# Ledger of designs, part 111: designed miniproteins, single chains

Each design is a single chain, and the fold is of that chain. pLDDT is the mean over its residues in the fold that is shown.

## One batch from the design tools (miniprotein)

Design m3868
Fold by ESMFold2-Fast:
Structure m3868 (fold): chain A 95 residues (1-95)
Amino acid sequence: VTVADQLSREDVRRRMEDVLAQDPELRARLEQVLRELAAALAEEERTGKVTPDLYRARKRLLDLADELVDKGGLPPGALLLVMDVLEEEARELVA
């Protein structure tokens, strides 16, 4: 069992919330990227195609997720879980 397997989605979300509460610049950057990702996901759903905008938004999200993992004291193995949680947040913005 890796350390990542011991973390729930709720644990990751709580850690991210703690980091964002202490770093308003990171929060603003995240909110911007989530809006860009939400728009790109809506476009992909509409067209059935992965757009360059979706690729760019996911790359920016990966950079932010890596920063959140580092600042939140999360193990590197949590990166994919953080990405998954953030993509769900973006999808909820479209719904």
Scores: mean pLDDT 77

Design m3869
Fold by ESMFold2-Fast:
Structure m3869 (fold): chain A 92 residues (1-92)
Amino acid sequence: GEKAREGAELAERGARERGAEAEAEATGSSLVITIEGGRTGSELGAIAASAEAIVNGAEARVESQPGKATVTVRGGDDEAVEAAGRAAAGGG
């Protein structure tokens, strides 16, 4: 919902503030965050976002590659998706 979009926007902004590029897409209560730039901090942020989403009752999956991290969150409340986006934005 609306909170999922807020989470997506937070993730994109946080990655840009750290000098990485991010693309986040929200569909209903699902969120996919892709962070590009190869910074180790961005990958750790994605892992933190996954942990936050799980704590808030969502399923979260992290895929990490050299220069790219992707976090997928499904099945939680809008608050879980927003929390995942916030964690990805503030992760380091």
Scores: mean pLDDT 70

Design m3870
Fold by ESMFold2-Fast:
Structure m3870 (fold): chain A 67 residues (1-67)
Amino acid sequence: SAAQIAQLKARVDALRADLEATRARIAELRANTKTIKDEIFVLMHEIVAGSTEFLIERLQARIRELE
C-alpha cells in the first residue's frame, strides 16, 4: 500500500542519515590512525556502515516489490 511504501521510504531516509554520520566518523578516525588499536576502531565503524548499507538495499528491494 502507499502508506507502507511511505513508511519504508522514511526508514530508508533515516538509515541514510545514520550512514552518512558513520562515514564522516570513519573519515575522522582514519585521519588520526597511528596504532593497531586505532585501526580496530576504524574497522568497527566500517562494519556498522556495511551493515547499514545492506539494510538499506534490502528495504529498497521491498519497496520495489510493493510498487
Scores: mean pLDDT 87

Design m3871
Fold by ESMFold2-Fast:
Structure m3871 (fold): chain A 100 residues (1-100)
Amino acid sequence: DLEELLKRLEELERQREESERLAREIAEKLRRMGLLTDLLLAVLEERGESTENLRRERAIRILQERFGLSEEEAQEALDLKSFSPALEAAMREAEAKYSV
C-alpha cells in the first residue's frame, strides 16, 4: 500500500537530524517520483499495453514530458521503485517501531 509506504518514510525522516535538510528534500522528491511512476505503470497496464520494456519506455517518456526529467533521471526514478535492500530494511525497522 503506497499510503503506508509514505507514512513509514515520513516517520523515518522525522527521526533524522534537521541539519540534513537538503538530503531530506532530495529523498522526498525521489519518493514522490517513485509513487507517480507506479501510478503511471498501473494506468498503462489497465490499457493493455503491458510488456515490461514497453511500460518502462513509455513511463520514461511521460516523466520527461510532464516533469522535464532527462532519460537518465527517469530511469533512476523507475529503478527506485524496486527498492534497494537498505530501503527495505529501513521500512521494516520503521514498521517494527510502529507495531509496538
Scores: mean pLDDT 56

Design m3872
Fold by ESMFold2-Fast:
Structure m3872 (fold): chain A 59 residues (1-59)
Amino acid sequence: AKTNPVDAAIAMASIAKQLPKGSHENWLKFLAKELNSHPDFSEEQKQAAMKAFKEALSS
């Protein structure tokens, strides 16, 4: 199923928040790599997903 990249980023952030802070950088890099490997996502969708991930981690 086509998942919304923003929803996927928020779910990933929820998992990352349960891990040591040192892993957050690796999760952010992983998300960026995944988004860039999917040409079907628009730049706007990629930016929204990255923003949602950072915001969810900060909350």
Scores: mean pLDDT 74

Design m3873
Fold by ESMFold2-Fast:
Structure m3873 (fold): chain A 91 residues (1-91)
Amino acid sequence: SERERRLERRLAEFEALFREMDTDGSGVISREEFAAFLRLAEPSLTDEEIEALFAEADVDGSGVISFDEFVRFLARERGLSEEEVEAILAR
């Protein structure tokens, strides 16, 4: 269905972005990797703004961002529903 194709495209986008950030292949995004990637897109972001965004993404307070946390963070920024987020993560 078109909905399934849309979710698959979103998953592929999120996986590509996660791989771009996760330069060492650890399977998680460090604060340093997150900051470096965000500044590539928007160099005017302050350290305070980056810290706030990282804290929002790092829901469990582990000090790193998992793929699940990353997908939820981006989906919220893009206005996706919780049902759509769970559907993406279940793929």
Scores: mean pLDDT 75

Design m3874
Fold by ESMFold2-Fast:
Structure m3874 (fold): chain A 81 residues (1-81)
Amino acid sequence: QERLDAVLARLAEEFAKNNGTITKQELLKILRELLEEGIISEEELKAIVKKLNEYLKEKKTNTLTAEEALAIVREALEEVL
């Protein structure tokens, strides 16, 4: 629970720095940094990437709002936890 809250807080902070929009590549970079810092596991990263790819395929886009990206990450993490 604390770990999930920490991950979501870090992501919200990073998205705020990018003023509301993020590309798939930028989001993947942030997720890799979280994995390297030990904040998320490889299993969690894989789950997030899977959800992200499904969303982008359906929407046919390479950009996300911070709100969309946070929702995808939260949903994927809740499924793994």
Scores: mean pLDDT 76

Design m3875
Fold by ESMFold2-Fast:
Structure m3875 (fold): chain A 75 residues (1-75)
Amino acid sequence: MKIYTIDGTKPSAGDLARALGREGELYISKNDEDIEKVKAEGKEAIYPTSGTDFERVVIERSGEVEIIDNKPLEE
């Protein structure tokens, strides 16, 4: 799965764990407007959940999740 972060929002360990073994794209933003725009296009969007930096690093090292930072919705 590909994770796109919007407005500098970083994925949590819980967000990365949710993406493991899934196909498609997931957008993460703390901004309601961004989430509504993504959902209006039929895509999946969520608020970042809580997690530790240590657990996030372990999940990132699995190589099963691709993170694309600071992607604008219109690009």
Scores: mean pLDDT 63

Design m3876
Fold by ESMFold2-Fast:
Structure m3876 (fold): chain A 63 residues (1-63)
Amino acid sequence: MSGGEAAEFAAAAGLAGNKELARKYGELSVQAGSPDGGKAGEAGAAGDAEKASRYGRLAHQQA
């Protein structure tokens, strides 16, 4: 799994209201080398859909 792919899953989970999954995928994205994916997961877990989507997109572009 790429960092960008994990970041997209983190953002999608956050947008769906799955805060626990958003956090887990964000952590996986960071482990794969994408710090923006971690931010997407944190934003998703906090319920910040706009921020989660923005960071997920940035992480995908960095792949």
Scores: mean pLDDT 76

Design m3877
Fold by ESMFold2-Fast:
Structure m3877 (fold): chain A 82 residues (1-82)
Amino acid sequence: NSYFDVVSDIMDRISTVLRANRDSPLDTQISALNSMANDMKQQNPSASGIIDRVTNLVVNSMKGDDSAGDQLQNIVNQLNSL
């Protein structure tokens, strides 16, 4: 499933960025995620909507948006169910 393949790649890159910045302040982590998302959109412009959606859900979850966290967890659960 090409949609879930793209989402899986986005989640792997987010995980890598957050691991590299785990001891950094929240604003630094968010800036790093936004930079990663911009790089991914330059490499695959057709996936910009998916990249923005997943990245925004992670950023909003990190800011304490429980609804964004729930939506992100549903995406992760769907990937793990494949």
Scores: mean pLDDT 81

Design m3878
Fold by ESMFold2-Fast:
Structure m3878 (fold): chain A 92 residues (1-92)
Amino acid sequence: SKLTVTPKEVTVKVGEDVTLKVTVEGDAVSSYKATYYPADDPSKLVGEKTTKTSFIRISNLTTPGTYVVTVEALDANGNVVAKNSATVTVVE
């Protein structure tokens, strides 16, 4: 399967929410899991979100910097069938 995340790159202000649209070609998808973390420190998980809708809202971006949002498409058994990422740049 191919997972597309739109926009792939976006700039927002501190405290502003980001909404990402996800689409999948191929396999049946049950849910989407998004994780977001600083681009330079993947060990510092900022947040995680699971949704059954094709829109993912990312919030709690309170520190300026570049963040990676990783989106995984999950089937009904919880298997990851597709994965993609977007970059969010947070400015004051």
Scores: mean pLDDT 82

Design m3879
Fold by ESMFold2-Fast:
Structure m3879 (fold): chain A 70 residues (1-70)
Amino acid sequence: SDEYFLAQMHFLDLLERRLPLDEARAELRRHAPTIRALAQKHAGDLEALLAAIEALVDSLLPDAPVRPRG
């Protein structure tokens, strides 16, 4: 669904600010089932879905700083 795609892209965008691209993509693949479940749980509520994705990222990387892409 479009919501699942947007959730994946938001998750990847947040991780790319904290991790190298290859590590961010590996985390996306590892957590894809959780992201899908969140997209199904928050069907029709994009704001709640994106907030749940942000909470998931923070739970995985609590102390990781936002890094410039380089």
Scores: mean pLDDT 80

Design m3880
Fold by ESMFold2-Fast:
Structure m3880 (fold): chain A 58 residues (1-58)
Amino acid sequence: SPLMQLVKEMMRFMGDSTDQLLQAKRAGDLEKQKQIEQQTKQQVAQMQQQMQAIEQQE
């Protein structure tokens, strides 16, 4: 199912983003931390909208 695949992709992306955020925290890069948080929120929102679109096209 395209919906299930998108959910899995979102979960993987969130995991990867969390790892990047952890690395930025270890480096003490506050600007990088903010960038990662903002990008993660944008991408998750985009994926959620795409999930809704797929569900509506069913």
Scores: mean pLDDT 80

Design m3881
Fold by ESMFold2-Fast:
Structure m3881 (fold): chain A 98 residues (1-98)
Amino acid sequence: SNEEIAKKLAEIIKELAKKYTGPETQKMIEEMVEEALKEKDPEKRIKLLLTILFALLGGVLSSEEFRKEAKKIIEETKLSEELKEIVENGVKNIEKVN
């Protein structure tokens, strides 16, 4: 379900923030996740969480490592085809900025 996917993404983001960032950045990311979880629209909620996830990964990983990690997360969360498209667009947007 979209609610289970959102909860799983939130958990993954928090784990990655703990692994790759310092305490101040981790707290900021956790606050962004909490705000995203307040979104009532399930599609917008997942899109916000994916945006946070890709901003985090794009900031700390190379483009190659970023793609590999993103693909693994998509497979582990069992995202629907529509949500996978949102992810792919997010990856492309981050690669254009960085």
Scores: mean pLDDT 72

Design m3882
Fold by ESMFold2-Fast:
Structure m3882 (fold): chain A 62 residues (1-62)
Amino acid sequence: MEENEERIRKIFREAFPWLSDEGIETLINDLKRVLSDEEFEKASKMSFDEIMGLFVDKVRRE
C-alpha cells in the first residue's frame, strides 16, 4: 500500500480498534470516495484531530 494510505489506516485503527482489517479498508475506500485525491493526500499529512474535523465538514457539506 502507498504511504498515504498506510498513515490513514494506522490512524483509523487507533480510532476504531474494534474494526477488522477489512472494516478499516472499507473506511479508507469510503474516505477516498468522499475526499478528492488532493484532499486525501492532505489528510495523510494531518493529525488525527484535523482529519476528523475535515471528514465531519465534508460529510455535512457533501
Scores: mean pLDDT 73

Design m3883
Fold by ESMFold2-Fast:
Structure m3883 (fold): chain A 69 residues (1-69)
Amino acid sequence: LSEEQLAAIRELLRTLLGLSDAQADSLVAHLAAHPDEASIRLAILTAGRDLGRPEAAREVLERVLELQR
């Protein structure tokens, strides 16, 4: 993932999933270390489950996968 893609993902996590700045930074660091699709899916869907926002997590995941192309 590029720096620009990670910045876009961070904003999606904040705005759509409702993560705090610290939570978004932590998750973005995890995604940078594990940029494969399976790890990205697991991390985002897990965050959505833990927040009680599984629909928002699916939306974020779809947009993140579009950025991966």
Scores: mean pLDDT 83

Design m3884
Fold by ESMFold2-Fast:
Structure m3884 (fold): chain A 83 residues (1-83)
Amino acid sequence: GGLAALVQGLAEAVKSPTKEEALQVIRDAAERAGARLLRVSVDIGEPKTVEVEFELGGRRVRARATLKDGQVEIELEMEPPPP
């Protein structure tokens, strides 16, 4: 599903060696999911962090992926659909 594609894309993006590659991975994941990319921020320092906002099926999704000590942590918030 679209959400699974976005989560996979975030995990791949935060492992990317460059900011440019991370941005491309996020764009590709959004396209595969049918999501609209609203915002993206990439910090390739230590720890590496990717923060994104998407619109998926009329819902806003905020997610942050962090690579710390070789482990990927993803935090995801999905707003309910409008009434």
Scores: mean pLDDT 79

Design m3885
Fold by ESMFold2-Fast:
Structure m3885 (fold): chain A 106 residues (1-106)
Amino acid sequence: SPDTLKEVEELIQKLSELAVKLAQALSNGDFEKADKYWEQIKKTLKELMKYLSPELQKRVEADFEYIEELLEEAKKSDQKERERLVTKALFIFTAMLTEVWLELRR
């Protein structure tokens, strides 16, 4: 329904905004703020998952697990490697949200 698409758009927008804040916090070495934004992302993603097919849920869960692994590695890395890993995580996250949006618009 149109109302469902609007709710999904709002969740995707919120996730995108939180992802930018997470990346900024990690780049600044502010792991306390990064953890706060990551917890908000997990909560918001759980809300988004309710709108997804079981097949799409599995793909999103797999992508999200890989993003989490990249972010944990980034925390343990030097500044240059951290920026590389955070950038990779953002690309995967953006691709994931784009796939969700495109499948729900069909």
Scores: mean pLDDT 88

Design m3886
Fold by ESMFold2-Fast:
Structure m3886 (fold): chain A 88 residues (1-88)
Amino acid sequence: GKAISVEEAKELFEKHREELVAEMRALGLSEEAIETALELGEALIEGAPVEEILELLRRLAELLGESYDEEEVREEIERIQKLVKEAK
């Protein structure tokens, strides 16, 4: 399979940043929600602590007026972090 490094993932994220922003605006997200979603994406790519990622997710959920299952989200964060770590 194609190996993706943290640096390569960051480059792909930055390259597609404008497209991601346009899609989020099309979904009706506020500029603050878009900024928080981008920070969340960067934190996931960089392998930030699960608690830091959950804090960003709580902020995003509040901005969107939505609720989420914190345990299911924690499992997804851990899965993504494991994939990023294994891609090195």
Scores: mean pLDDT 72

Design m3887
Fold by ESMFold2-Fast:
Structure m3887 (fold): chain A 87 residues (1-87)
Amino acid sequence: KEEEYKQLKELFGEEVAEEVMKLAEEAEEAAKDAEDEEKRKEALLNVAKIILLVMEALKKKGIDPELIGPEAYKAVERAKKILEEEK
């Protein structure tokens, strides 16, 4: 996690890195306690928020998210759908 934070800070800046790490910790906590469907949904929402936040940071740095690969694009589409349904 410390190495991941350092990588995120170098790539996206300290503020974005802190937000991503916070959401990642919340997602991990929800996943550890994912004994039921509601806990799993909370973990998915946190992951979706992280994905969208990283995509926005990449756009700011001029990196085309489409170039990350088809799996990343699919994850973004699912994240958008999950967040829309959460409302």
Scores: mean pLDDT 65

Design m3888
Fold by ESMFold2-Fast:
Structure m3888 (fold): chain A 84 residues (1-84)
Amino acid sequence: SAMEQEQRQRIQQQIQQLLNMAKVLGLEQSFIDQLEQQGQQALSSPIPQAEQIIRQMSVKLGDEATKKIKELRKNKDWEGLYNG
């Protein structure tokens, strides 16, 4: 249906945005690879399961971003994430 196609397009866009954010933040390649695998799983899953996987991806990205922010703070690199 048109609604399912729209939901699939939104899921694909969200996956791409999360992957792009991880890359921009300079997160580890192993983490990006895991996130990409979860994205592929979401694309092959029914919509409700795909939405749940996207939420899990967002949480994991948030956790890794928080770790990166703590590392930047420890190194006294305060630009970008702190003054954007």
Scores: mean pLDDT 82

Design m3889
Fold by ESMFold2-Fast:
Structure m3889 (fold): chain A 61 residues (1-61)
Amino acid sequence: GDPVLGRALALLSEASHSTDPAVLAAARELRETVQRYLAGEVPRATLARKVDELEALLAAE
């Protein structure tokens, strides 16, 4: 499968257990970006950036 998409889905699952408003906001942005990526509306680089943003927030918990 797509490794960036796979990582996005894994991070969204992890973020579902967070109570941090910043993590929840980043997870919402990533979920929207995943839908737009699957629709062909955004490039992989945009998805990767949102993955990196959520991953950094989760690492700071």
Scores: mean pLDDT 85

Design m3890
Fold by ESMFold2-Fast:
Structure m3890 (fold): chain A 104 residues (1-104)
Amino acid sequence: HMHMPELTEEEARERFKKLLQEIRKLLYNSKNLTDEQKKIIVEAIEEAIKVFENPKTSLEERQELIYRLEQLLEALKNNDVDGTVKLARELKEYAREILKKIEE
């Protein structure tokens, strides 16, 4: 049975910030990613930030974004190029679906 992490809103914001810092550091230091692949990951992160900072986004949706960023960080740490690009594309699509639902 899946158990969602029990984060407060403040804990979620701090976790998100730390994940972004680690992902950016690994991304810019990566020798295995092309500039085009790095752009895909950056665009996914930018869409995730838009969703995370939107006041209409639920805590559950913020927790899902954190989970997806943790998966992306793990793939980057393991030099899994194909997994990283796939996870970035899936993150961007998830973020865009939320924005489409809540954007005015």
Scores: mean pLDDT 83

Design m3891
Fold by ESMFold2-Fast:
Structure m3891 (fold): chain A 90 residues (1-90)
Amino acid sequence: MEPTDQRSALNAAIGAVLAGIGVEFQAELLEKQGGDKKKAEEAKKYAQEAVRYGMEGIRAASEGDTEKAIEYAKRAQEYVEKAIELAKEA
């Protein structure tokens, strides 16, 4: 699952965008249901960063910039992991 080429970077970036959207939605539900507001807000912030870096990774991959695509995809995956951890604690 570690991105190593343009195709794996594109797939990882797309996956991070989808995961980020899902976590952002779940964090909003947790906050509305009386969960830990601070952790829900932090989870939402990290999820939004995952979507942003994932979109940048998709763009870089489409432009043939494999190195940038890998960098952005890895960053997006890091933000997804942080967002999921915070959402679980909320």
Scores: mean pLDDT 84

Design m3892
Fold by ESMFold2-Fast:
Structure m3892 (fold): chain A 71 residues (1-71)
Amino acid sequence: MELVENTLTFKEAPEDPATAVEIANLLGASGKKTKLTIKAPTEEAAKRAAEAIRKSKYADQVEVTEEVLEE
């Protein structure tokens, strides 16, 4: 089974990291290993969203990568 890759991009600092967690939970609930890339305008925003996902119910099924948007 191949790893499913998804990218979640925030043009501005995420006001609600719960949205990223919900997306990760939907992907992880399928029982498939998923790779999720978080792109945010600052390192702090990217880390905050990724950390929320890593603390979620399906963290073991979702590999989170943090990226900063270059402007």
Scores: mean pLDDT 66

Design m3893
Fold by ESMFold2-Fast:
Structure m3893 (fold): chain A 81 residues (1-81)
Amino acid sequence: STTEELQQLIDELSAINSEIQALMKTLPEEEKKKVREEWRELASKFFEALKALLRGEPGGREAALQQLAELKEFKAKLAAK
């Protein structure tokens, strides 16, 4: 159901956010600023995709999954030393 899909997507976002917050703890302030700005942009795109899914728009689910993949990629890049 759409409700179950939404909950799964939100749970994934929450997990990624927690991991990013942990990774940020050791970064210099200038890098933290850049990470926060990029995360804010990516999270905004994800929530716009979720809104499309909630409205029952065609491709909304695909857009939400694609934005989730972008968030996961961002985390992976941040974790790379």
Scores: mean pLDDT 82

Design m3894
Fold by ESMFold2-Fast:
Formats: structure tokens, sequence, C-alpha cells
Structure m3894 (fold): chain A 81 residues (1-81)
């Protein structure tokens, strides 16, 4: 169970990773996509808290996915110079 929470979180990470598939000439679009995905993950995390569904394991899972998206954004930003 909790696939209703873990599945959307995993999908957001996959969406962030898809930024690497965009051409290097579209760096601004890559960063915009990642900013949107980060906002969606933060909003989703807040919804989980608001619904009282945020047990310790689930919050750790979401925090790890959020950190992964942040790392992807930082990597793309560094490669952009």
Amino acid sequence: MRSSITEPADQLVEEARSAFDLPDSQIDQKLQLLDQVLQQMEDFRQQVIDQGLGDQELMQYLDERLAEIQAIRDEIREEAA
C-alpha cells in the first residue's frame, strides 16, 4: 500500500531525469522543468503532511526523492556553466 504516494513521487523523479534527454541548447527549458518538478514534489510532500499520512518511513522516502531531484537540478546547472 501507499502506492498512491510513492508512485507519484517516483514519477516526479522520472520527469526530472527526462531533463537529461533535452538538447544542451535548451538549458533554460531544462532548468524550468526541474524548478517545476521540485515545486510539485514540495507541494505533494505538504499534501501528505496535511492528510496525516506522513509516517517516518514515508517522509524519509519523499525526502530522498526530493534530494534526488535537487541533485539532478544542481548537476544540470553546473554543466550549463
Scores: mean pLDDT 79

Design m3895
Fold by ESMFold2-Fast:
Structure m3895 (fold): chain A 75 residues (1-75)
Amino acid sequence: PVIRVDVATMSPALAAGLLREAAASGEVLEEDIDEATGSGRVVHRSELTDGLVTLEGRTEGGQVTLTATVERFRN
């Protein structure tokens, strides 16, 4: 598998918005969003790329670290 990871720090409100946007797209395998803290995890399966996209928010103090991981599977 090929893995790509991107990370950014942002406000809880922005992180919650991005997690909700991810949960609204395609085939969602896992959805756990805490809108009050901006923390959570969304796992989306893409049939077009035969892979997984994971978006994970972790709250630390007044900020959220949002990590996007893209994995491709080989057939």
Scores: mean pLDDT 75

Design m3896
Fold by ESMFold2-Fast:
Structure m3896 (fold): chain A 68 residues (1-68)
Amino acid sequence: SALLSLEEVLALAEEAAREHNLSPADRRVLRQWVLWEHREAERLNLSREEQLAGLRAIVAAVVAASRA
């Protein structure tokens, strides 16, 4: 199946930032990482499942870092 669109990826990042009450600085970090992951998913022709796994890992890492 097709990869998530850039709009869908950014919407997921915004929802995750809201749910985890991320600061504006951490929201910016999350947004930069999901933009990078979207570009890599397109460049490497990843599956939707691989893209979602990468996005989940990024969210988890940014949330963990925000709490340190």
Scores: mean pLDDT 86

Design m3897
Fold by ESMFold2-Fast:
Structure m3897 (fold): chain A 85 residues (1-85)
Amino acid sequence: SMKALAEAVATAAGFVPEKAAETVEEELRKLGASEELVEKAKKEVERETKEAEERGKAEGNVAAMIGAGAGAAGRVLREAIEETE
């Protein structure tokens, strides 16, 4: 599950947007994703995680931070799959 994967990645990265993006990059490469998809996922996860982190800091909602990263990774991967089919 992409949600579970991205959630684990965000948690393992300690909610650091840059490191979360790097971890998603590594996992997508292991799955055989293209360089273009990896770059898109990296950028989107970093953006979404930063936005969720700002919101989570205000609300103290760590789950929102993880969820945003997972959602971004899932969306980008789905888009790439559709482009290859």
Scores: mean pLDDT 61

Design m3898
Fold by ESMFold2-Fast:
Structure m3898 (fold): chain A 101 residues (1-101)
Amino acid sequence: VPLLSEEEVERYYERALEYAKKGDVSGLVGSIIGLAAGGENVKALEILGKYSVEEGDEEAAVKSAEALVKRGELKSAEEIARYAEEKGLLAAAERIRKLIE
């Protein structure tokens, strides 16, 4: 299964930004799930997870990390957890770390 291009990753990040700013959690989560189901680029999920942390969206951040863990990309999931800790989203960070254990 081919991975997404860098341009596709950037496009998904921009759409996630729009959904989060509108408070459309369903649209944001749907974008993350679509990437995971469609043969996502690991970097796309990491970018979406970090953006979710910036917006304070715990559920979206955890779902991004969960998709990475299911792919065996534990280091990328850990990076989202670290970013959540740095931004004070501690509940999301704890939930993500439990997925990695």
Scores: mean pLDDT 72

Design m3899
Fold by ESMFold2-Fast:
Structure m3899 (fold): chain A 100 residues (1-100)
Amino acid sequence: MKEEEKKLDRELGRLVNEGLDRILASKGKVLPPDESLKEASERALKLAKERLKRYAELVKKGVIDQSKFEIELGVLISQLRLLLAPQSVIDELKEFAKKL
């Protein structure tokens, strides 16, 4: 398994966990606009696009089917939502997936 793929997956997981920890620390209070959460969502979008490119390549090679790609897209959208990503970021990921 490629080290680069594991590194990207670990970084995405770290960003999601850090975002979730901040949300949980709020104890249900409305969080003020946090530039670090915005930066984390934008970085997570870049990592999600790279992961979708890899999955699209696996579909083209017949290693996985289209349903596995759709499941992965759903997981990535859920991770972006945990980071309080704006709808525009989620829509960009969906549009990117359609072009693959």
Scores: mean pLDDT 72

Design m3900
Fold by ESMFold2-Fast:
Structure m3900 (fold): chain A 69 residues (1-69)
Amino acid sequence: SEVEEKIRRIFEEANRKALEILNQVDAYIAANPELSKEEKVQLVQRAVAEALRVIGDAVDEILALKKEA
């Protein structure tokens, strides 16, 4: 169905965005070896929180679509 196609697209886009956020922080840490362990942990925690927010927003969109199907 068209709804299933749209759900798949939302899920794929959210996963790509989440991975991009995590890859960007990983690349930044790799480029800045002088960062303390504490700074690295804070950067990763912030990136994970942002990635989870992206996933959460996508879940909300998918649930809304399922209610209208």
Scores: mean pLDDT 87

Design m3901
Fold by ESMFold2-Fast:
Structure m3901 (fold): chain A 90 residues (1-90)
Amino acid sequence: EVPEMTPMSEEERKEFLKEAEELLEKKRKEMYEKFKEDKKTLEKIDSMIEEFRNGLEETIDTRRVNKELHLEHFKLSLEDAIEVIEESSK
């Protein structure tokens, strides 16, 4: 059973998308600076960023999570994905 939670308003969705895109862009720039000589790692980073961007709108309709929790889960997932890329690169 799913508890009744108010889904994100249209304004909250726009705010979430802006904050999430700002995080993606910030992390992309940090990773590009760190791995600038490793083209394969940069391509993995770009692919990961695109997957997260494409997934943002799909996850907004989650009835169990408000904007703040959703953004926090997004941050954790992004950090985990970055860590996997860093560990896979020498």
Scores: mean pLDDT 71

Design m3902
Fold by ESMFold2-Fast:
Structure m3902 (fold): chain A 85 residues (1-85)
Amino acid sequence: MDEALDEAIRAANRLSAQLSKDKLDKFFELLVTLNKLAIDGASEEDILKKAEKWAEEQGFSEEEKELVLTYIRSRYKVINELLKR
């Protein structure tokens, strides 16, 4: 669990450092939508596809898109560890 949490914190810090405030604010608005989709039963793959398409529509660079996707993956890794698989 600690390693997965450390990775998620590192991913969040990297995202905050590399994205502009405007892009971060837009991404946090997206996270509200993605969280609702996850509660409604969307898979990790569905969430990642939605985030990727959104980032492209918002004009994110390939590097910024990868930061967003890496952050989302790190959050799912923490959830998987909590399930004690």
Scores: mean pLDDT 78

